# Ledger of designs, part 15: designed miniproteins, single chains

Each design is a single chain, and the fold is of that chain. pLDDT is the mean over its residues in the fold that is shown.

## One batch from the design tools (miniprotein)

Design m528
Fold by ESMFold2-Fast:
Structure m528 (fold): chain A 113 residues (1-113)
Amino acid sequence: DIVVTQSPASVTAAEGGTVTLSFTSSSALPSASSVSWFKQRPGQAPELIISNASTLAPGVSDRFSGSGSGTNFTLTISDLKLEDTAVYYGLATSGDSVTRGQGTRLTVVPGAP
């Protein structure tokens, strides 16, 4: 079984800033297509943001970018907006199994350091 971890567990960032979220796997994933990123706001269903580790989902802002391969994957969000406040989940697929990370809680605030 593949074990996945996300870091940080939570982060607070200023509007207009940049944040990078990490997703690590206990084993090398077979391809970049094995990793997706989802955004979940309170009371809403998860929204696909990135597929195939680096492909933006239709309608998603180009402020979002994904990268990585093997065991280490990242989601970077630039020019942060208040609406980016959400929990972000990495999802790994390996063969016939699907594993979701525990999520990173992002809070975007006006004028924070």
Scores: mean pLDDT 81

Design m529
Fold by ESMFold2-Fast:
Structure m529 (fold): chain A 56 residues (1-56)
Amino acid sequence: GPAAEELGRQIEREVVRAIHDRDLAAARAALQRGLDAGLISEEQFRRAVEAIEKSL
């Protein structure tokens, strides 16, 4: 629904900003909010964190 779509856009913006700032902790925190909201799975969370760590 619209609220979940807006939250997803906010989390995406936070993750992009964190990657730009090379801030893994901030990227992980934004992804954790997505996980807690049910927008991503634990497997998706793990893969995203691992990919970001490898890119930094």
Scores: mean pLDDT 85

Design m530
Fold by ESMFold2-Fast:
Structure m530 (fold): chain A 92 residues (1-92)
Amino acid sequence: SMKEIEEEFEEYKKKMEEIAKEKLENKPSKEEVEEAKKILEEQGKKYKLEELAEVMIEFLEAAEEGDEEKLKEALEKLLELVKKALEEELKK
């Protein structure tokens, strides 16, 4: 159901906004970001999800730097990619 997908997306959006606020308050270490970046890059190439991996890396780097503007931009890009993926699942 489209309504169920909209409700799931809204919950996901709220959860990601909460995570973004938490990460900005309790910034990840540079070492944690470097480790996550390597994993995300490898997984992105393996599963052909390079765009998603890039956006997640931008999010983590912005959180480490404490760059609120960059973090919000990365979150917006992430949410748009998730929305597009959900819309593709609805195609027949």
Scores: mean pLDDT 77

Design m531
Fold by ESMFold2-Fast:
Structure m531 (fold): chain A 69 residues (1-69)
Amino acid sequence: SSSLSAEQLEMLGALYYGEGLDAFKAGDYETAVELFERALEYFRQAGNEKAVARVEEELKKAKEALEKK
């Protein structure tokens, strides 16, 4: 349960998603997974199903990269 507005939740989701992408590009897959999981929580709270689907795809890639390294 969050007292944040949907707009604030979406902004936080976008911020964590962006940081997760930066970590992924840097090869820091553990940090990318943590940041993408954070982004997912915020987008789920906001009810943004399209953003959730996008973050889940990137999270899957980060987890696969972590397992193969």
Scores: mean pLDDT 86

Design m533
Fold by ESMFold2-Fast:
Structure m533 (fold): chain A 58 residues (1-58)
Amino acid sequence: MEAIAEDEYELDKAIDELGLPVKVTANGKEAVFESREELYQFLADNKLTFPIKIEKVE
């Protein structure tokens, strides 16, 4: 299952609906996160912009 988040609010909602861990794809970069804190830090460190693709890791 996947979602597209156009802002931080939609990203938080998608994480709540999919559950952790999640895979994030933005600006040609992808990574898997087991916490929201790691995910937001990754976005900040890489200056990634919305929209962001988010997928449940199964």
Scores: mean pLDDT 78

Design m534
Fold by ESMFold2-Fast:
Structure m534 (fold): chain A 85 residues (1-85)
Amino acid sequence: ELSELAKKLEEAIENGDIEKAEKLLREYIDLVIEASTKKIDENPELLSEEGRAMYEKLKAMNEKELEELKEKAIKLLKEEIEAER
């Protein structure tokens, strides 16, 4: 579940476990994207005009672009953990 995964990610960050935090963050991003796309596909009326443009942009992202986004998020997470130590 998303909430349980978020809790585990927070615990890994607090413990300074960079390897575990990286793994959990990747899983969290994947689940958020999956849940968000499913919810939007089931309820397209929830999207504003700007939100629809953003969603189309996300759907056009290939595997490489998604991986680059994850790598940027992981880099920021690692910097945050290192700063807390």
Scores: mean pLDDT 71

Design m535
Fold by ESMFold2-Fast:
Structure m535 (fold): chain A 78 residues (1-78)
Amino acid sequence: MKEEIQKLEEEAKKAEANGDYVKAARLYMRIAQLYLDLNEYEKAISYAQKAIDYARKAGDPELVERAEKLLEYAKSKL
């Protein structure tokens, strides 16, 4: 799982560099979900916040809503 997260982080950074904000947001949401599965809630919050930031840059309101719900869920676990 942690090795999978590292690969997803590398993919997310490439998406950021290419200006693919939708892909970056989706990858950061996936990383946040994996940290939730690991009960690492502070890291899940951090990556959910990055997902929100990139979803906003992408202008995708549905993706923003999904990322915000993920952030709220992660915060509820603290």
Scores: mean pLDDT 86

Design m536
Fold by ESMFold2-Fast:
Order: sequence, then structure tokens, then C-alpha cells
Structure m536 (fold): chain A 55 residues (1-55)
Amino acid sequence: GVPEPVAAPSEAGRERLVAALVRYFGISRETAEAHVARLEAEDPELFLRSLGALS
């Protein structure tokens, strides 16, 4: 059967984006989380595209 969709797809994507920033830029998780939060606030379209690219 088709399962019910998970309630928070953006949270899983955000975690992947944070992990990618930590890995690729060598920044702290706290800095990566702040960067992702700013990206979501300032450019939500780019944020969503980044989540899509990691999916």
C-alpha cells in the first residue's frame, strides 16, 4: 500500500543540507544551521531548490 506522507519533508532536507555544508565547507554544525536558516529566510526559492538537489 501507499504509506501516509511524512509530515516534515523540509526538516529532513534541512538536515541533509546542514550536513553537506559541514562536509564541503568544513564549518561547524551551528554555523551551517545559521546559514541554512538565513537562506530559507532571504531566498526561500533557492532553499527549496537546494533541498530538491539533495533529494
Scores: mean pLDDT 69

Design m537
Fold by ESMFold2-Fast:
Structure m537 (fold): chain A 96 residues (1-96)
Amino acid sequence: SEVRELMIKAAEYYFLGRAYELKDPAYQPLAEEYKKKAEELIEEAAKLAGEKGAEAMDLLGESQTIMGEGKKRADENASSAEAILAEGKKAVEEMR
């Protein structure tokens, strides 16, 4: 599914951005760029899901739930960039 592929890419960019944000303040501009790319991919996935109908909207909803749970775990476990990337990898694997 194209919606699933876009949401997987969004998750990859989001968690990479969060990892850079935590690693060093010098990476803040790069972190913002990756988080912005994630937002754009989510918007593209939402538009595509709306065009394709109910099944695609369900896949979008499931992917958003998985990503949201991953974000929550990353926020709770924000001890290292590696820990954030591990939560991102889990979210990506669960979306597949």
Scores: mean pLDDT 85

Design m538
Fold by ESMFold2-Fast:
Structure m538 (fold): chain A 74 residues (1-74)
Amino acid sequence: SYQDYGRKARDAYNAGDYETAIKYLEKAIELMKKEKAHPAVIARAYLDRAEAYEKLGKYEEAEKDRKKAREILD
């Protein structure tokens, strides 16, 4: 489930493994869209991935995810 991937992403993030957190968030977002999860849940996953991108110095990818979260909540 996307909740399983979300938990794995959080565990990886807390361990400082930001690349693994991003991979799990990618899987979570794919499943959230397929399962038609609430827009707020999808937007939160994009914001969580943006935070992981910032930890890796990937500021352009982080900004793209923040923009996507704003578009979803419009």
Scores: mean pLDDT 90

Design m539
Fold by ESMFold2-Fast:
Structure m539 (fold): chain A 67 residues (1-67)
Amino acid sequence: MEEPTFDQVSEASRLSGRAVREALDAGLSPEEARRRGAEAALKVPGISEELAERIARVVVTALLARR
């Protein structure tokens, strides 16, 4: 399995975080926010669907804990 680089994971986390934050601020459900975050992470080359879902889940959990 080809492992993504740290830079790719960092960029995916940043894009996912922005998408999740915007979705939650717009009043979308945590489930929809997670989907938006995963879609944003998948735009980064080298990020698998499984990793994108994991990143989005972590981001949603962290942002909801701040509320």
Scores: mean pLDDT 80

Design m540
Fold by ESMFold2-Fast:
Structure m540 (fold): chain A 83 residues (1-83)
Amino acid sequence: SKLEEYLKSLPEEKKIEFLKRQIANLEMVRAILEAARDFVESLPLPEEQKEAELARIDSGITEVDAQIKKLEENLKKLEEERK
């Protein structure tokens, strides 16, 4: 992946900086998805369509949360191991 190739090219300290920026970017994506969820909830859509769209957004939030958690765990381990 592009991320793995980029990380391999960086010294350890720059990897830490990159991971911190990626976490911040994903947190922003999560906020956008939450805003989209609130927007869909406010729309006068048929129940089945509304539930389907909310399910897609909730799936996206779950995926982003999982990625943030993995990056945070990797970052914490890397920072603690680096003194």
Scores: mean pLDDT 83

Design m541
Fold by ESMFold2-Fast:
Structure m541 (fold): chain A 97 residues (1-97)
Amino acid sequence: MEEIVKEIIEFLESRGYEVKLTYLSEDKAEFEVTNKKTGLTFIVTIEVDEKKNTIRVTIVAPELGNEVRELEAKSVEEAAEQIFAELVDFENEVEKK
């Protein structure tokens, strides 16, 4: 889990987000992810399914009426990219950019 968490944090920080790890267990981690430009904050939860070798991602947008998006990724790199894509999509919904 720690390695997965580190890769996701480093990826999102490289894309202009501030990431705060709020919860960590063997199979689950939760982050507060804030866009440094917009100040929009999202809650991202990742869960590892060892049987499927997949990462389940849940993104909550509190500032968008608590809209929830769920994704399933086959790798850490895919999870990071999918999280970023959904954050950008949420921001486009708010900012119309």
Scores: mean pLDDT 78

Design m542
Fold by ESMFold2-Fast:
Structure m542 (fold): chain A 92 residues (1-92)
Amino acid sequence: SAEDIELLEKEFGEKLKEADELIQKAKKAFEEGKYEEAIELYEKAKKLAEEIKEEAERNERLPEELREELIKALEAAIKSLEEQIEKVKEAK
């Protein structure tokens, strides 16, 4: 719902935006052959996603259903970031 989106933006909007910006920078670094920089940026995005997940798990202001959905989305994002890090490591 719109109210759920507003609540997520209020609680996590800044960190979610920072994570997205880190992912975009990591992708660009990878495309430019800056493999070490790409890995560092993906690792920072992963750490931030893990922090958002921990905060969501402790946030009693979130409806349970919204919390569970956010946690599942963050777990999927963390796994995807781990896969991207391995891909960059294999690219040389």
Scores: mean pLDDT 83

Design m543
Fold by ESMFold2-Fast:
Structure m543 (fold): chain A 84 residues (1-84)
Amino acid sequence: MTEEEKEEELKKLEEKIRELEERAEEARRRGHEEAARLLEEAIEVYKKAKEALKKGDVSKAAALYAAGGILEAAAEIEREREEA
């Protein structure tokens, strides 16, 4: 990974974290407590991915990014169940 690619990925992670924070707040306001909890866990995992990437641990960053994606998917499934 080049330094420029690393900067782009870090910026994308920062934008993702901001988006998820807004989604978690919306979920809490709507009473989707489990979806909000999963989104908060995803935020924490993406923050760890950002730190790993800053340290140059690309493998760890990739694994954490994948884990964050799984938590986002789980939050979406839970939101659908809570709206039913």
Scores: mean pLDDT 82

Design m544
Fold by ESMFold2-Fast:
Structure m544 (fold): chain A 70 residues (1-70)
Amino acid sequence: SEEDVEKLAEITGLPKEEAERMLRVARAAYPDLDVNKLIEKVKELKEKYPNADPRTIAAVAISELIIEAR
């Protein structure tokens, strides 16, 4: 939903268009992806790695959720 895209853009600091693309790609690999879990994971990774690139943080968070679901 648009609300999910806005939440991801806000927490990552990425442009809305980029957040929308990331969610689309993530849901292609993991259709049952919980955006609230993704946001929580992003927050955790941002706290652990405050100087990391936001795109890297988002990609790692998505990857960890996919691995945990398997």
Scores: mean pLDDT 81

Design m545
Fold by ESMFold2-Fast:
Structure m545 (fold): chain A 87 residues (1-87)
Amino acid sequence: LTPEQEAEVELGVLIISAAVTLVATRNAGEKVPVEDLERARAMLDKHRARLAEIREKYPELQGSVDETEAAIDEARAVVDEVLAKRK
């Protein structure tokens, strides 16, 4: 794979990770330990930081980066909503 293709694969993995976090958080909801929700939030923040690095390094992937950012932001919003209800 070229470096650009490797970055595209990484974006795919980030989208899948965000989607899994979203579905797991919605399905388990209040049954998810607060520590696991906080860990998921930290993981999504790390993914968002990596996304910024890919955007800077590969401007040609802006569309895929924007799509991945939207998926991460949606997952983050669900995690934040569930965390807010637990306090």
Scores: mean pLDDT 82

Design m546
Fold by ESMFold2-Fast:
Parts: structure tokens; sequence; C-alpha cells
Structure m546 (fold): chain A 55 residues (1-55)
């Protein structure tokens, strides 16, 4: 489903989110990011989305 590059990016995001959020919140955001990637969202869009959620 995801490319190798997209999986690597998702893994990076998982690491960051698990460091700063509770497991349940991190899991929700990771799932949203995964869905965004599957729908063709850019890394830039995902970074903007996460920055808005975290800061």
Amino acid sequence: MLSKEEKEFLEYIETILNDILNKEEAEKLVEEVKEMLLKGASKEEIEEFLNKQIE
C-alpha cells in the first residue's frame, strides 16, 4: 500500500509522536497521517497538519 519512502516517513512520524504524546493520541495521529499518505498528501501537507495539532 505505502511505498518504501512513505513507510520510512511514517516510521519517523511515529517516533516523534510517541515521544511527545500519549500512546492513544499518537496512534490516532499516525493513523491519520497514514490515511493522508494513502490519499496522496504531500509530506509538506502532513507536516503542516501535525504542527497545527501539536503547536
Scores: mean pLDDT 78

Design m547
Fold by ESMFold2-Fast:
Structure m547 (fold): chain A 76 residues (1-76)
Amino acid sequence: SSETDSKALIAAQEALALLDQGDVEGAVEVLKKAAEEIPEYKKTFLEAAKLAEEGDVEGAKKLLQELIAKLRQQLA
């Protein structure tokens, strides 16, 4: 639903902003919470969290940017 997609967009944008600030722990916390609250995007949020935890911050950012682009297109 558009409401689910809006929640996923907000969570992805928040996590991306935290990664841009160097707050990896904060980003992982946001992503794990989003995975629990938004089951439709659970796999993507957990994959982004795993990449960030493993030190692949650029991989996590890329995955979140791709999700954000997709969600923005769906909500347009």
Scores: mean pLDDT 89

Design m548
Fold by ESMFold2-Fast:
Structure m548 (fold): chain A 68 residues (1-68)
Amino acid sequence: APKITLTQLDENTVRVETSADGTLVVDGKKIEIKAGSVTLSLLDAINATVVVDGKKFDLNKDATVKVV
C-alpha cells in the first residue's frame, strides 16, 4: 500500500509526503500530487482531502496524522 504522511506546519499549511501519485481535493477542486513531498496552503479552504491509491485522508479532522 502507498505510504502517506501528513504534517501540519501551521493552521493553514500542511506538508504531504507520499510514496505514490495521488489527488488532492480542496473545496471541489482537484490537484494532482506526485510521489514525494509537497507543501500545501489551505488558506480559505473549507474542506480538504487527499486520495492516494484509493485511500482517503481528511486534512481537517485527524491531528495525530498531521503530527509526526
Scores: mean pLDDT 60

Design m549
Fold by ESMFold2-Fast:
Structure m549 (fold): chain A 57 residues (1-57)
Amino acid sequence: MAEKELEEAKKIAEDMKSGKKKYSPEEIRKAIEALLAAGDVETAKELYELGKKAVEE
């Protein structure tokens, strides 16, 4: 997978962890897929949890 996609996925995770910016569920999903493809399951899991909170009623 392209290094750029992984960099962007990590950026999204950092931004969401710090509350800097909110992302749509679709953007979060793409970031999770990029992280999983790169083998970064820890960050992918963390981002998945943050995404759940963003769409929770």
Scores: mean pLDDT 75

Design m550
Fold by ESMFold2-Fast:
Structure m550 (fold): chain A 69 residues (1-69)
Amino acid sequence: MEKEREVANLIVAAGIEYTAASLVDPEAAEQAKKLIDEAIKYFEEGNYEKSIELARQAIDLAQAAIDAA
């Protein structure tokens, strides 16, 4: 459950950051959304390591867009 819970928490965090980014940079938010969708796909396949990597990339991209706005 630890890895699964960690992935779920990161996906939720990525969704929050994506929502904030969508208010300032819709193009960057769309790219972050694609990373979130891939993270969810890997999570459902049981590939938690790849899902964590993608969710963190989505958070970083969304946060960079917010910081640049």
Scores: mean pLDDT 83

Design m551
Fold by ESMFold2-Fast:
Structure m551 (fold): chain A 67 residues (1-67)
Amino acid sequence: GDSELQKFIEELRKKIEELKKEIEEIERKKERGEISEEEAEKEIELLEGMIALLEGMIAWLEKLLEK
């Protein structure tokens, strides 16, 4: 039951953490001049969009647990 939903939520949180680390690496590459500002902003926007979607999914799943 709820234990499986809790494990799924934990897995989604781990994915968010991984995506945040990717954003940090992109920002570091931008600071070093290894990628263009436009390319960095485009990639960060995509990753932030994925994080927002996953956070929305977690919020919805947490509501199911509170029923």
Scores: mean pLDDT 85

Design m552
Fold by ESMFold2-Fast:
Structure m552 (fold): chain A 56 residues (1-56)
Amino acid sequence: SRAEQLERQAETLEKQAEYLLEIGPKAGKEEVSKETAKELREEADKLREEARKLRA
């Protein structure tokens, strides 16, 4: 369903955010990685909210 697709996209974005937070400091991109991770998590939250609305 569309809700399941949105939930899977949100999961992917969160995994990308975690990866950036782990690798960023090692690559000398700590600040940029934190900013990007925050944006990815905010996008994931929006996708989950849309999925919730589709189920309601």
Scores: mean pLDDT 82

Design m554
Fold by ESMFold2-Fast:
Structure m554 (fold): chain A 58 residues (1-58)
Amino acid sequence: MKLYKALIDVPKQDEETLEFKKGDILEILEELSGGFYKAKNLKTGEEGIVNKKFIEEI
């Protein structure tokens, strides 16, 4: 399981994007083109697209 930590707060923007708070742990499900990941927020159980610049690998 590939785990990342959220570096900043990101509010819900649309249906496809992932909402998270700084310090949330995200599981990477799929690496997408353009510097995006499909990820799951382990705190909320939500899945969505996240920009890799807002997260770091643990």
Scores: mean pLDDT 83

Design m555
Fold by ESMFold2-Fast:
Structure m555 (fold): chain A 122 residues (1-122)
Amino acid sequence: MLSPREAAERLIAEGERAYREGKYDEAIALYERALELEPDNARAWLNLGLVYWKQGKYDEALEYVEKALELEPSNLLLLTTYLALLAIKAGKEKEGEEVIEGALKDPDDPAVLQRAKKVVAA
């Protein structure tokens, strides 16, 4: 039998597969199940935010990424994604999308966070 942590990690991996296949409702259900097992899992909160972003539900996306940031306030990927979602909500949709895609491709690149800061400030 899997530990709650191992079971949550498996559900997150299954949700990430559903997300890549565009099965957003399935991805949400899997991430919600993971969070029932591990409510302090920042990756699952971030992944919920990313699904809601893909569905154009920016307020919900921000709420979930904020929850991830409460857990990991110095995480570069979370900070960058949060700022990019603020930019998208403010009407800078293309620039914000490019920042999120850049952060997901290279989550440790500080240049992506600097781009996010400039996009929200403009």
Scores: mean pLDDT 86

Design m556
Fold by ESMFold2-Fast:
Structure m556 (fold): chain A 67 residues (1-67)
Amino acid sequence: GKKEIQELVLRLIGLKLRRIGLELDLELGKKTGSFSEEEIKKLEEEIEEIEEEIEELEKKIKELEEK
């Protein structure tokens, strides 16, 4: 029902905020030279994982909204 969609939307917002934070950290680290190549790769991998979770969650929300 509507509550289930709201819970998924809140989770989606949380994931999007985390992704933005990691993207900002990655950009800043690259710009300042503060991160090693290994740290950059780890951040890129974490961002990719979150993007996959966001895509799956958006699909689930859409399916529930179409019911």
Scores: mean pLDDT 83

Design m557
Fold by ESMFold2-Fast:
Structure m557 (fold): chain A 71 residues (1-71)
Amino acid sequence: ESSLSRRERAEIAAAAGLALGGSREEVIERLVRMGVPRAEAERIVERLASDPELLEEVLRRAEELGRELEA
């Protein structure tokens, strides 16, 4: 049913949380609540927080997917 991989969903959630001004710890906890292992969540958040251009790219993809999930 889900066409998105666990990693893709985690990256999208992390990017959205960071863009909304969430702390790294808050975003990590959000991913853990979604079922992402803590170590994986920390790695994703660290990567996105250290690379603003990558964060923008993921957010652009997330907006398209997020609208589908809200509908």
Scores: mean pLDDT 74

Design m558
Fold by ESMFold2-Fast:
Structure m558 (fold): chain A 86 residues (1-86)
Amino acid sequence: MTLILTFKNVSEEEKEKLLKYAEELKSRGYDVEVKIEGDTITITIKNVTVEQLIGEALRAIGLELDGYKVKITFEGDTLKIEVDLS
């Protein structure tokens, strides 16, 4: 299974937090890809179990959930979470 986390309207401080989160995931042995496009950051986590997928999704949305717009979708074996930080 694959988890895709997309954060929109990211400030420089929030970008640092998200990059540290991605480095933490890599240090824990996850297959992690990070893409930065202007003020949008996409973190892709591959080859995860359903339990790991849900746990990482909850942790990621928890980082910037308060007051923000969140969209969650399932497509095949992929869980997509979009967070708008504006």
Scores: mean pLDDT 75

Design m559
Fold by ESMFold2-Fast:
Structure m559 (fold): chain A 61 residues (1-61)
Amino acid sequence: TTPAEAYLAAGEYDFAQGRLEEAARHYREALRLDPEFEEARRNLARVLRALGKLEEAAKYE
């Protein structure tokens, strides 16, 4: 897997464990490595909404 895919997987694991801030951090790293990574972008928007960061989430929609 690519490094971006590894960060996506780490973020998904964190999200499943309820670690929303850690999940967001891993999804941001995935997007830093692959800015066109749609799955990481959608997952980041989802976790930001779960954190109540609605304005930031809208930037990734």
Scores: mean pLDDT 86

Design m560
Fold by ESMFold2-Fast:
Structure m560 (fold): chain A 68 residues (1-68)
Amino acid sequence: SAEAERLLEEAERLEREGERLREEGKRLLEEGVRSGDLKLLNRGIGLILRGIGLEFEAELLKEKAKKL
């Protein structure tokens, strides 16, 4: 169905955004650990958590699409 296709497209978009945030967050976290910069470390952690949230939203959309 057209609705299922839109949900899958949105899920793919959220997955890509989540992956980018996790990769960026990991880089900031690694840099924060290396430099002892706690603000950079916390920023990295925040981005990783945001990325996980988007990937979880994507999985929910995929499950919804399967039931349509």
Scores: mean pLDDT 89

Design m561
Fold by ESMFold2-Fast:
Structure m561 (fold): chain A 77 residues (1-77)
Amino acid sequence: SSLSEEDIQKVLAEALKKAGGRVVIDVKEKSPDKTDEEMEEELRKNLLEKGADPSTIKVERVTVNGKEVYVGYGKVK
């Protein structure tokens, strides 16, 4: 099943707290047919397309309500 809106909001709030400043964020639940590396690459690509500085991109894996979630964020100039 999909993540709840409350779960997404908690993940987003934590990412914003850690990143600070002007940021872009992407959040995705782990796909069962994709590797961790494929999930990280997809998030990184999306952040770069949104204007993130590649040197500031971070991708974290968190567990939310028993589900694996990838949180990517990066700073924009």
Scores: mean pLDDT 76

Design m562
Fold by ESMFold2-Fast:
Structure m562 (fold): chain A 86 residues (1-86)
Amino acid sequence: MKVIAELTNASPGAILAVLGEAVRAWLNGGELRSEVHGETTIITVEGADQASVDGMVEAAKGVEADGGKVEVKQEGDTLLIKVTGP
């Protein structure tokens, strides 16, 4: 599946946690892209395995413990993870 993680005002630790799971998907034959636009980091993975998808969601949800917000939406084979830091 395709995963797009948009992390706005997220801590470096949160970004690295999500990116680490995205790298796992890349090692399993997926394609990985990362872009930074101001305060937003966008991590895109195509061909992600389910374990890597679940890991990215779990890493993103960790931001809620620090007062941030996380929204996960699925449309077809694309999963959008939106993270807003506190």
Scores: mean pLDDT 82

Design m563
Fold by ESMFold2-Fast:
Structure m563 (fold): chain A 76 residues (1-76)
Amino acid sequence: SLREELLEELLRLLEAEEAGDEEAVKRYQNRILALVLEAMERGDEELVAEASALGRLYNEDKEKAREEILRLREEV
């Protein structure tokens, strides 16, 4: 699902940042943006809201963002 792909790419973004791989960070940021734009195009307001909340958490506290993403993946 689009939601499963978004959560997976967010985890890969966190791993790339921890590894210091700036090129991988840019690739995953672009993939995440593409998935969010696709959710908007489909009118998936719930997924857009969830992605927005996770993006804010990611910018404020990456450790909490990782924990929340892992929790959400278990619900799928």
Scores: mean pLDDT 82

Design m564
Fold by ESMFold2-Fast:
Structure m564 (fold): chain A 90 residues (1-90)
Amino acid sequence: SLLDSLKSMLEDLKKVLESNSISEEDKLKAIKRALGELEQILDNNTLTPEQKKIVSEMLSLIEDYLNSLENPDEELLARLEKLREKLNSQ
């Protein structure tokens, strides 16, 4: 189900971003992949409140990680804000 897929995405993303053995470059690649998948999901689905909560948690996790970096990726932050707007407009 979409709900199970979103839960798996959140769990995987959390593990990647919390890992001390994964490079910053590979964490950013994981973020870019997750944002791309979320963009596709939001364009093709109207989300339930439970699904919206999980997506919101993923977006917050990504934002917290990006803001923890010395030089936050402004393009990724902009994509994140656009996704949050799409989520709130459903």
Scores: mean pLDDT 88

